Designed miniproteins, single chains, continued (2). Designs and how they scored, part 17

Each design is a single chain, and the fold is of that chain. pLDDT is the mean over its residues in the fold that is shown.

## One batch from the design tools (miniprotein)

Design m4560
Fold by ESMFold2-Fast:
Structure m4560 (fold): chain A 74 residues (1-74)
Amino acid sequence: MSPEELIEEGKRLYEEGERLAEEGKLVEAMKKYARSLGLYMRAARVGEGELKKEAEELARESKRKLSEVQLKYQ
């Protein structure tokens, strides 16, 4: 999978996580954010230049969202 494909799939999973969190499905939301984070971290590892920077920024946001949901769930 290319860095671009990893970012695109990560964005899809992140959006699913947001929807699930809004529905109060915190465990499912955590799973989606964790998968999104994993894909962004992989994209940052294999990507170069601007794609690497985008993936790193997206990974930081996914990590923040995962932490927020974990705090609500405890």
Scores: mean pLDDT 85

Design m4561
Fold by ESMFold2-Fast:
Structure m4561 (fold): chain A 94 residues (1-94)
Amino acid sequence: MDQTAQRLRGAGDALEQMARFAEEDPSSGPSMADGGALLLEQLSDFADQNLSPELGQQLRDHAARIREAKGDVDESVRELRRASEHLRRLADQL
């Protein structure tokens, strides 16, 4: 199995888990948004060094949208899932 594809799928799965936790306990929403954004920012550094600057920027854009949504749990959940789906699609292309 491709190591990079596994990393992207793992990150996508983590973001979906964060979205589910925020749905089950809305008080965790800000914490899940912070965690998801941080994960994407760390993954963007990996992408800049190992994949492409374009992918790194796309991951930073997802992190920024999640941070912007932090005050709205429903919006945070949608943005976390959007990032999760994008990472899963990228993994499937590798």
Scores: mean pLDDT 86

Design m4562
Fold by ESMFold2-Fast:
Structure m4562 (fold): chain A 85 residues (1-85)
Amino acid sequence: DERRAAGAATFGSLLTREGILGSEEQAERAFAEIVDLIRRNPAAASAIAAGVQAAADEMAKRYPEKAELARRLADRVVAAARAVE
C-alpha cells in the first residue's frame, strides 16, 4: 500500500536525520511531522500509522538504545490516527 509506504518512508527519513530520536525533544518534532502527514491524508491515517509502526519496530532493532523512543513515538502516532476522522 502506497500510503503505508509513505508513513514508513517519512518515519525512516526522520530517523536517518542525525539526532531525530536522540532525545525526547527530537521525538516530539518527528511526531509533529507525522501528524501533519496524517492530517493531510485523514482517509489514510490507519495505513500511515501501520507503516510508522512497522518502521519503528525495524528501527528499534537497529537502534536498541533508542527503541523505547521509537516505539513510544509509533504508539503516539497510532493514537493520533485513531483521533483523526
Scores: mean pLDDT 69

Design m4563
Fold by ESMFold2-Fast:
Structure m4563 (fold): chain A 94 residues (1-94)
Amino acid sequence: MKATLVILVTRNPDGSYNASFVLVDEDGNVVYSGSVTAPTPEEAIAQAKERAEKAAKEAGLELEKVTVIDQVRDGLSPDEAAARFRKAVVEAQK
């Protein structure tokens, strides 16, 4: 069974980065969600992927697609980034 990972990266006021993520199965169920904080967006994304891959493996799922919405990289406001994240999760749910 395949899974899609959707990650939202935002910058915290202290200069660290938060990666919020949702793992969605082929039936559109949210099977895992969480957040990680790291000094860089790349490290936050890597930690989010590692946690999601572990959860997917424990659930018998294969991670097929990863969608990353990076607020700072993509020049988005917090509201725009959150809206894109919600849309990407809905699209993963079909």
Scores: mean pLDDT 83

Design m4564
Fold by ESMFold2-Fast:
Structure m4564 (fold): chain A 99 residues (1-99)
Amino acid sequence: AMAALEAERRAFEEEVRRREEELKKEFEEAKKNKDAEKLKEIVRRAYEEQVRALERLLALARALGDEETAAYLEAQLAKFEANREKWLANVEKQIEKEI
């Protein structure tokens, strides 16, 4: 039923928010320790998790008939996919510059 899907979406949005906070803490810790390899690992993991989160939220929005949210998430996912290689290369250069 729709109520169950809305509850699932809310629960997943909360999980995503919690996970983003955890990743930010891990990133700041690795940055303080000047651990380039750990920073690169966290960044790649964060990218993969964000893509999966957008895909899951998009599926839930579509299932709910939330066309406005679905269109927004489709645009976000497309931007992520289009800029993947450039974003990863720029982040790797930035990490090497700060260590």
Scores: mean pLDDT 80

Design m4565
Fold by ESMFold2-Fast:
Structure m4565 (fold): chain A 70 residues (1-70)
Amino acid sequence: MDEGTFAVVLATMKTIARKLVPEDKRDETIAAVEKILTDAYKKYGSVLVPDETGKTAIQRAEEVIEKAKK
């Protein structure tokens, strides 16, 4: 995955979090999503590689957003 593609994915996931998460949890959720995606990109060169739990960084970021929506 190239850096430009990573930047688009990161911007998209942060936008989704900003729209769906309540204001009181929004900054924390955006920071968590950014960390999950950035750490995976630095470690694996891609956000589509499963980690030791069998989940991709995108899947883990989506789970964080879903939990924060409540």
Scores: mean pLDDT 80

Design m4566
Fold by ESMFold2-Fast:
Structure m4566 (fold): chain A 60 residues (1-60)
Amino acid sequence: NDKQKILLEIVEDSLSTVPPYLQDELKEFVSELKDKLDTMTEEELTKQLENFSKKLESKL
């Protein structure tokens, strides 16, 4: 599943930059996305990833 590969790649990149106190938030976000992957479009996936990335930047 291409969406799963995209999600995995982004999670790996994020884990290298996310401090430990934000890793639980990242895991929760990924878990929610996995449940919705088969029902969401690639555009929706990209939008959610962008919004989460902006949220992480605001916490740094």
Scores: mean pLDDT 72

Design m4567
Fold by ESMFold2-Fast:
Structure m4567 (fold): chain A 104 residues (1-104)
Amino acid sequence: DELVRVLREILRRAGVSLSALTRVLQQLNPSLFSPSMSLAELAERLSTMHPETAVALLAYAIRRIRGEETPSLFELLDLAIREDFEAIDPELAPLLAELHRLLS
């Protein structure tokens, strides 16, 4: 349930809806994500992958939804492996670090 709490905080701080996030995640990996996922279902799915992959996918999807220029998924993955969450997103960095810890 801590994972669900952190994901809810990420969505609120980013100004992104769950439905927008899950649609973009589904476009990136349709075998893992669906646009009708609940927050609890998303939390369970993210817990099945490497923490760095989960952080990179979420950061990429959020930046795309906000219409921001985004690094490639590979670049975000490299930053997540280095635990450089400030370089991924300064506003979300503390929440991305907490997400990484909860998934580790």
Scores: mean pLDDT 87

Design m4568
Fold by ESMFold2-Fast:
Structure m4568 (fold): chain A 99 residues (1-99)
Amino acid sequence: SVVQRQLDAMIELLDKGMKEIENLLKQGDIEKAEEVRHRLLEWLSARLEAIKEAGDAKIQQQADEVQELLVEMKHKSNEEQLETLREIRERLAAMRKEV
């Protein structure tokens, strides 16, 4: 299904993106880490919209909850943002298990 493909793509991108961000932060490259995070968030937001269009009411609610986490993350520290990305990844994995 469209929902399954989008969730699989988002989980893969989160796993790769989080590892890249962690490595950049360890190297002290804060600016590049922020650029990677910004691109990741934009792509995730677009994919969540596709999931909401293709999903049922339950999937739409779960996607809205993930979208809220993306919004809340904007004013947090780099460490807190990584923790929020891990929470998002776990929520997407749970959604994938249900579809």
Scores: mean pLDDT 85

Design m4569
Fold by ESMFold2-Fast:
Structure m4569 (fold): chain A 100 residues (1-100)
Amino acid sequence: MEIVKMTIRFRVPESKVPEVEKAISELVSEAFKKGLILSAEIRIVSKSEDGTWEIEIVLTFPSKEKLEEFLNSEAFQRFLALVEELSVEPPVIEVEVVEE
């Protein structure tokens, strides 16, 4: 089965983590509701002494078509804009096709 995996990594100030957590919850909820994703994993990768947290979101999609629909969704565009505003550095997005 061909599965598409998308990883989003970004670093935000600790004070902004609750706002980001809410935005992630809303994004993931809408993606599941629309049948766009198979799974969502959220991880805190690191907490830096400078008061910033690195957060990683891993989403799996049943097809490239569902990934493209997700990327064009208002929910994703709104989430990306918020993360770009709150992040201390540009967010990193990686996409890979996984064959099982």
Scores: mean pLDDT 84

Design m4570
Fold by ESMFold2-Fast:
Structure m4570 (fold): chain A 108 residues (1-108)
Amino acid sequence: MAEVTGKAPAGSAIAIEVLDKEGNVLGYGAAVARPGETREVGIRLKDGSEARATVTQNEDGTVTVRVEGLPEGATVRLYVSPDGTIEINEDGTVTGATLVGEAVARAA
């Protein structure tokens, strides 16, 4: 499990990037920040498994993303675009959004 919180104004586009221990991209999830809403997002990983992200818009203008089903040592990055523009390039770089948070998954 990994949990990351970052600043996201209401209506922002959100991208959730999952990386393995070596920094290779495993998958992406997308959501929109909506006050008072908790949304679940499935993230299909390259190994054929699915991670599940829970996206919660907090009253303080932040978003909390909790991701379950991750490999140990996987990194979750939270990208936010207030204007709703997010591009994921073929090389795995994210354009049009700001990195606002990062967390590493710990094995229980």
Scores: mean pLDDT 77

Design m4571
Fold by ESMFold2-Fast:
Structure m4571 (fold): chain A 91 residues (1-91)
Amino acid sequence: SASILANSILDFYDNLGIPRKDLGKVLRRDSKHVSGNARKILLLMSEGIDRLQAGVPLSEVIDWVTKEGKKLGLSDEDIATIVEFLKRVSK
């Protein structure tokens, strides 16, 4: 499920000792080592974190990710994974 995948991704970076303030930067770095939809997912997660850190409300970031993800051809499941990830990092 989207929630299980989002938790697994977040746990992976937490276990590597990556601070939440650096998470967006690390995701953007890791996006360079993948292609296709995986790259799009990591880039949207990175940009979403940057927007949250800039003070954009979570609801607005979720709306943006949903619209941009659909425009980029991501599945509803992939978009849901990004949304669940961003909800967890916004806490």
Scores: mean pLDDT 89

Design m4572
Fold by ESMFold2-Fast:
Structure m4572 (fold): chain A 86 residues (1-86)
Amino acid sequence: MEMLSKIEIKVENGKTIATLTAKQLEDLGKVHVFIYSKTTGKSSMSEPAGKGETTTATLTVDKLDEKFVGFLVIEGGPIYEVDYSE
């Protein structure tokens, strides 16, 4: 599957901000990205994007050293986990 995906984590103003960005390079239909915070239970989901479009979810938590899990969700297709340690 030709898809670019990336989780970025930054600390700003005492908050941890996780951003998951994806761009599909083939026509797989609509793609969403989903971020989940394991410690706080908070989540964020992006707007759906088509081929060549970028979709982004951003999750802000009032905690340092927070653990996040990201997912790529293809409408009518598979779900892929994104590893932010890469």
Scores: mean pLDDT 73

Design m4573
Fold by ESMFold2-Fast:
Structure m4573 (fold): chain A 61 residues (1-61)
Amino acid sequence: MRANRENLIRQAEEQEELSPYAAKLILVGSGMSEKEAEELASKIHDGKEVAEKMRELTEKL
């Protein structure tokens, strides 16, 4: 199941800029709650920043 999260992280990294809607969908798909994903997506517009946060969450388990 880690493979799906890794693919989502790669897709986020390849994007120059993510809309809040797209970032929210990716974060929810990676296992984050809707509330947390929405809050994070509103603060982060850069795909690289989203990918970095997803890796940090994955490393914590």
Scores: mean pLDDT 67

Design m4574
Fold by ESMFold2-Fast:
Structure m4574 (fold): chain A 71 residues (1-71)
Amino acid sequence: MLEDEIQKWLEQAFKEKELDLTEVEKQLRKLAEEKIEKENLDRKEMEELVEVKLEDIIEKAKKMGIKITEK
């Protein structure tokens, strides 16, 4: 599930003390596209899902003291 992958990314980022936001967004979009294919969701719903999940990841990473980088 998407939530399980997000939790995995946060745990890995906590170990590394760094979160590459660009890579996380790329992986999140890939998972969201897979969900669209399986559930026949609208592209707008996918973009909204990605944005909401990305904001949640950023907030949790900041609370955990993880450095957020964009490359």
Scores: mean pLDDT 74

Design m4575
Fold by ESMFold2-Fast:
Structure m4575 (fold): chain A 64 residues (1-64)
Amino acid sequence: GPEEEEIALAAAQYLAAKKAKEEGFTGFEVEKIDENTYKATLYNGDEVKEYYFTREELIELVRK
């Protein structure tokens, strides 16, 4: 339901922020690509790095 989408998006934003901090990126964006896939784009000036997360792994992260 809508709550599960909000949870998955929040988890993706959390992971994107964590990766950005760990790898020295200054910003990030998260986008839902389809029902099972979220994309995190990390950027630092001209440098861009993309991560893909499944809905299942994001929900599992919140459960722990």
Scores: mean pLDDT 81

Design m4576
Fold by ESMFold2-Fast:
Structure m4576 (fold): chain A 71 residues (1-71)
Amino acid sequence: MKEVEEAARKAAEEAGVDPEEAARFAVGLYRGLVEVFKRSGVELSEEEKKEIAETSARLGAGAAAVDDRAR
């Protein structure tokens, strides 16, 4: 989780959006994705978890940017 938060903050700072909001979205998305895969009986490797963490960080920064524009 902390690695997801850190990656999301860096991506948000580069994109010029709120880093704390991006971190919040990224953590929520990461937890949701991991839980969905577990409930679906999919066993995630450490490599796959790292990919999900990186994707969640990028999507979190994007979600923060969309939320800011929607307001």
Scores: mean pLDDT 76

Design m4577
Fold by ESMFold2-Fast:
Structure m4577 (fold): chain A 104 residues (1-104)
Amino acid sequence: SAYEKAKEAFERNRKEAEKMEKEHPEVSKAALDAVDKGLKALDAAKKGDKEKMKKYIEDFKKAMKKLYTLAAKHLGLSDEEAEEGVKRSVELLEKAAELVAKEA
């Protein structure tokens, strides 16, 4: 299902973020916050809570902006790469949440 695939993707991202904690603690914390918000958006979509889903997608967007700002600073991403990364991540979550809501 869309929910299972999206949840598995976020759980993989969580594990990768945890691995970065020692070398890039600020990036790791920002990535973990983004994963938390993304999972909450998916859970809200599964429950049919459209208002909470929209709220957590917006929270995810803010968390991703922070993550990519830190990644540009600490990991050498360009501003263009960071901006496209945020846009693509938000679009993927919005599509996943819409599919999850339709399956509910």
Scores: mean pLDDT 86

Design m4578
Fold by ESMFold2-Fast:
Parts: structure tokens; C-alpha cells; sequence
Structure m4578 (fold): chain A 61 residues (1-61)
């Protein structure tokens, strides 16, 4: 599903950019969120997935 595709992409961003500056991490997550909108994923679902990704990155610091 599109939701699952977005989740997988956000998990890759978390893994790839875990040690990157916060500004870079947020920019990469924002890029995935924009693509999720283009895929037709509901806005509330995008917000939830983004929140989960940001929480994961915070926990890794």
C-alpha cells in the first residue's frame, strides 16, 4: 500500500540519517512527506508517520 511504502521510506531515512544534523533529518523527512501527499496518502496518516519517524530519531540521540 502507499502507506506502507511511505513508512518504509521513512524508516530508511531514520537509518541512513540517524547521525546527520537535525536540519538534514527534518529536510529528508519533509521530502518523503511531500511524496506521500503526491501518492494520495491521507494528511492525518502522513502526520502520524512523520511523528513516529521524528520520535525514532530523537530516541537514537
Amino acid sequence: SAVEEVRERLERVVEEYRDAPLEVQRKKIEEVAKEAIALGVPEDEIARLVHEALERLAALR
Scores: mean pLDDT 83

Design m4579
Fold by ESMFold2-Fast:
Structure m4579 (fold): chain A 89 residues (1-89)
Amino acid sequence: SEMDIMRELLLEVHRLIVEGIRNNVPVEELLKRIEALFAEAKKRLSPEQQAQLDEFLEQAKKTVEYLANLPEEERKKIAKELEEWIKKQ
C-alpha cells in the first residue's frame, strides 16, 4: 500500500543517513543517494502523494546539510539515536 511505501522510504532514508555518518560519506554523494531513493518511490505513488514526497525530500536534504555542519562527535551521537529508533520500528 501507499502507506507501506512511505514507511519503508522513511526507514531507508534514516538507514542511509546513519551509514553516511558512520562511513564519512561526502554530503553531495549522500544527497544523490537520497534523491535516487525518492525518485524510485515516486514511481509507485499517486500525484497527490508525490507532492507530499517532494516536501519530505526537501526536509531530508535540509537535515543532511544540517548534520554535515555538526561536530563529528555530535553526528555520531545522532547516528546512534537514529539506529536505535530504526530498531524499534
Scores: mean pLDDT 82

Design m4580
Fold by ESMFold2-Fast:
Structure m4580 (fold): chain A 85 residues (1-85)
Amino acid sequence: SPVDERVREWAATQSPEEIGALGQAAVVLSIELSRTDSDRADLALRIARVLLELMEEQGIEPVLVSSEEFRRASVRVRDLIDELL
């Protein structure tokens, strides 16, 4: 998918340490947006799936994320959703 390719290219610009936080933020955003914006929710879920696949491919282990890291990750995922629309 062209969207999945764009998500992978964007993820390559992020630090490996941040991929876990971005994936967690994307999952939470997909749930939150599902009530108000199905198109943005679908994009958030797609971003989450691509990031999870990258974590598995690169051997990145899930870690606990601080509230500040989660907030910053949520902003970055929302910015990507806006770019993909």
Scores: mean pLDDT 84

Design m4581
Fold by ESMFold2-Fast:
Formats: sequence, C-alpha cells, structure tokens
Structure m4581 (fold): chain A 87 residues (1-87)
Amino acid sequence: SREEQIKKLKKEIEDTVRDIGKLMGASDKQIKDWLKKVLTSLEETSKLAVEILKKNADNPDLEFTLKLIGLVLRLIGLQLELELLKK
C-alpha cells in the first residue's frame, strides 16, 4: 500500500505542477523541467516555489496571486508528504 500511496502522491504532484503551469501560461518544456525538479527533492521544490513567487510578487492581479500562492503551498505540502512516506 505504501507504493500505491507514493504513486498517488506523484500523480497529485504532477497535477499541481500542471495547474501552476496553466495559471502562469508556462510552456510544456517548462512544466516538464519543473516536474523533474519537484520529483528530485523538497529542497529543489522549495527553491522553485521561491523563484515562482518572487517573479510574480509585483503582479497587480490579486486573484491570480492568491491562486498561485495556494498551488505553490500545496506543491510544497505534497512533496513533504512524499519525503515522509519514503522513510
């Protein structure tokens, strides 16, 4: 069952990265690059999260910014769950 839980978390991570990509208008290449980083480690995920949020800090669209923050926080949480489940 742990292997099935890991598979489910990886799918939720992929879905969340794609949602961030859709919201930001990112290319398929950028989404794939982000997914590779997120699946590598919590540290790479945190670095990516900070980079995404910093690039959008001055965005005047509050709805966009709130959605982006929510998705980024969800992504960090899912990656933390994945790290804990692999122990």
Scores: mean pLDDT 86

Design m4582
Fold by ESMFold2-Fast:
Structure m4582 (fold): chain A 65 residues (1-65)
Amino acid sequence: SAEQAALEAAEARGQSKQPLIKETNKLIEEKLEELKKEGKLSDEARYQAMIDSSQQGAKLYQQSL
């Protein structure tokens, strides 16, 4: 089915991006722990940490290519 073919294509793309996803998640976790230790953990700080970590993860992935 077209849906099954699309899922397989998305999984193949997801597998190629697995290192980026894992690194980005690690950066997010580290940044959230730092904010928590500093007593600066807020919803806004959390969202900003996710954005910054995603951008940093993308840069690291580009450098690995």
Scores: mean pLDDT 66

Design m4583
Fold by ESMFold2-Fast:
Structure m4583 (fold): chain A 62 residues (1-62)
Amino acid sequence: GTLTCLVKFKEPRSPDVLRAVEGVVKVAQLSPTEFLVEVKDLASVENLRKLPGVEKVDCTKA
């Protein structure tokens, strides 16, 4: 199954930054710095954590 992650950045970001990440399936923008991201697996969560300026990544099973 997929994982749903809340991703928070320190500064405003385009959702396109998240769409370019390997393993990202869907992106929904909640605020200038907060996004709801659906990812394929745990390796994809690590890809999100490696993004510059990421403050928090919190994932729940979909």
Scores: mean pLDDT 83

Design m4584
Fold by ESMFold2-Fast:
Structure m4584 (fold): chain A 64 residues (1-64)
Amino acid sequence: SMESQRLIEEIEKIRREIKELYPDDTVLHESMDSMVEYSKTASLERQQQILRAAQELLDYLKKR
């Protein structure tokens, strides 16, 4: 659906921002990559939960 594609794109944007903040954190990069890949096969409800968790993580990391 268009909504599902939008949510995936928003999660991918957060992944990009986190990788830019922590370019040498390979474990964090792998975790973000797994999150994005999982979101592609997830339900709409789960995609929304993933986006929220990703946004909360980004907000936390920006405060460090």
Scores: mean pLDDT 88

Design m4585
Fold by ESMFold2-Fast:
Structure m4585 (fold): chain A 85 residues (1-85)
Amino acid sequence: SVVDQIFGIIRDAADRIRREKLSPLQAQQELSRAGTESADLLGQAFPHLTPQQLEIFRDMTTGLGQALLEGTPEDEIREQIRYLV
């Protein structure tokens, strides 16, 4: 599902940040890349979405990556993605 693919992108970014002990700036850049990749995937799945809607989704998805790093349970992150898609 699109939800599982987006969650995979966010989780992979979080795992890289933890494993490589990235600095706060590098972690922010990695999460921003994950957000952009997630928005691109969403735009491919739902071509009727506007650029403005995809930008909002990018920002929200980046925030979910940060929440995952801060210990939010994976099921809660998945549910938040489901509400956004």
Scores: mean pLDDT 86

Design m4586
Fold by ESMFold2-Fast:
Structure m4586 (fold): chain A 105 residues (1-105)
Amino acid sequence: SKAIRDQAMAQIDQIVADTKAQIDALKAAGASLEELYKVLLDGIGQMIDVTVQALRQITDPEEGRRLRSYMGNAVRDLALWAGLPESEALTLGMAAMGEAHRRYA
């Protein structure tokens, strides 16, 4: 269970790194907010998918809760990196956690 959580967290970290690199490249190219937002949402979707797959294999509710919180914080960090205000970043993180929970159930 812990090993599955740790692997999922590592996959989330990689998605965050890859998405930040894409956002940085788009910002440097003067891309629109719409294009930047599309990349942000794609990254969030990937993190939700990884979290749902891991949650289906995690038997310990505490490890599952920790993974959901980790993903929510990663989404918030990524949204802040994309230039969203703290309130919107928090809302996206909470929404992602809720979506992962719904799809897992």
Scores: mean pLDDT 89

Design m4587
Fold by ESMFold2-Fast:
Structure m4587 (fold): chain A 65 residues (1-65)
Amino acid sequence: SAMSKISRELFEEVLEKYKEGYYKSIEEAVEEFARRLREAGFSDVEIEVGKHELTKALEEIEKEE
């Protein structure tokens, strides 16, 4: 997926916070990421792409535990 530098930095931040136990679920982390992308002015399409990519990354982390 083509993500801007800002969306990539937000992606990595939310991913690290998930690993540190800040979120109760993948859904909570993904919704926080979506909210922050919306606040930063990203389009609905970009937000949906970002949500999908973060969900895949977090599901992969859960599989590796």
Scores: mean pLDDT 81

Design m4588
Fold by ESMFold2-Fast:
Structure m4588 (fold): chain A 124 residues (1-124)
Amino acid sequence: MSIREEAEAVLAFLSDPANAERFGARLKALFAEVRKTGRITVDDWAALFAEFGLDTRRLSGLLLMVAGMSSHFFVRVEDLSDAEIAEVVRYAVEAILNNDTLEEVAEEVDRNTLKLLEEVRARR
């Protein structure tokens, strides 16, 4: 499967609010665990998507690189709902499809995530 096919499958899955909520809840649980043991890995990302029947062998590597370049990707994850944390992942996957360089992907993810965080803070 190509990166595009993996990304399109993830976006289709996350377009269902019930799937996004379930994915976000599992991702938040994973972040709580990895905060004790170290940074999230490509295998952690691939295993998470595999729980939902998604093959992300190439996409998971790109997501890890984007997370390393983005200043906002995991900042204040505790302030996000399950659906909102899934939306941050959706922004990253969309950015990978829409941009040709990792720098452009990270900039788009930072922009979209910052807007989401500002909206969340305004509600609390």
Scores: mean pLDDT 76

Design m4589
Fold by ESMFold2-Fast:
Structure m4589 (fold): chain A 80 residues (1-80)
Amino acid sequence: SEKEKLEKEINKLIEEAETLYDRVEASGDPEAVEKAEELMGKIYELKLKAYRSTDLSVQKDLINEIKKLLEELRKIAEEA
């Protein structure tokens, strides 16, 4: 139950990140796209680590890291 809730939260954050990335890509700004690609790489790596973790506390920490990267991606999307 709690694990399912965390997995749903991760999926929602990834969908938000993909939406923001699409916006950055649509801007045609090469520097913004490069930064967004790097952030997406980090976000996907954290997603994999969270799914592999058997510790709910570790999963929550990784989700918080994803949220921080999502905020960075949002700023890039707003500037583009």
Scores: mean pLDDT 86

Design m4590
Fold by ESMFold2-Fast:
Structure m4590 (fold): chain A 77 residues (1-77)
Amino acid sequence: MVTEEEAEEGFEVKELKPGTAVLVIEVDGKKIKYTVEAETNSQAMASLVGIELEEQVVKGAPKPLLVASELDGVYEP
């Protein structure tokens, strides 16, 4: 679910790269943006701690996972 914070095209394009995962969490009315870069997308997501997306923590999978956590987020209740 988009939090309107990631609705800007310039931001997503800048951070949306293979091996780079951008996580935006809205906690207590505060938006926290976490950006992780690793050799693989799975490893980048693992560093974010507890990302529950369709992709899981696969340290051996070197695949481009462009996740801006805008559509589903992490803890979008």
Scores: mean pLDDT 43

Design m4591
Fold by ESMFold2-Fast:
Structure m4591 (fold): chain A 74 residues (1-74)
Amino acid sequence: SPLDEMQQVADQMIQQLEQQARDKKLSPEQIQKIADNIIDLMKDLMDRLNIPQDKKQQIIDQIKKQTQQIIDDM
């Protein structure tokens, strides 16, 4: 489903961000900037796929939570 595809894309982008943050020793500001760009891209993609608002918000909230976890774990 389009929702499952968007979840997979979000999970992959966040996993790549986590790896880059650790490998390149990214600052919290750099991590947040990349995460904000991921959120903007995901919003755009989900709008084009007509994902329901509640499901879009769940994916965005998950990205925000995972981003904060990456920052906190550094």
Scores: mean pLDDT 87

Design m4592
Fold by ESMFold2-Fast:
Structure m4592 (fold): chain A 56 residues (1-56)
Amino acid sequence: SEEAERRKRALEVAIKNLKYLKENIDKFVTDPERRERLKAQIDKEIEVLKKELESL
């Protein structure tokens, strides 16, 4: 369905954006401890979105 296809595209874009943020986190966050905490949170968010994508 077009709804499922649109949802898949939205999840793929969200995952891509989170990966970009993680790869460039050092440009936005200078504190190493905060950086590692944020990277861990991003990884958790990516895994949730990947599971949702796989369930569609």
Scores: mean pLDDT 86

Design m4593
Fold by ESMFold2-Fast:
Structure m4593 (fold): chain A 119 residues (1-119)
Amino acid sequence: MTLVYGADLHGVSPEEAKEKMEELGKFLKEAKERGDRGVGYLVVGPSASPEVIELAAKKAFEIAKEVGGKVIVVMLTPERSESFEISSDKEGEKKATELLLEATHKYGGTAVIIIIVEP
């Protein structure tokens, strides 16, 4: 079975963002333990501070490493939509952070970071 959980980080405080990311992590761990496919995502926009965006990338990569998940970043800007499969290492975390900041603060669009755990 495929299970899906999402959280919106538009206009949230760093403290609220941490709570949403902890719930996402618990969801994906439970999916993995059940042998289900889990899809978790975080949505960020221009109202998310750089600190919240950096925290989202860092926490998403911590979760991905812990569950053996794949990371995808989707940029939804006024000019284009594009998706990137990102390695779950430190270099991938940096690239994801740069893509999320570019989509939101440079282009005024939305970005989604997605974590997929396979059975």
Scores: mean pLDDT 83

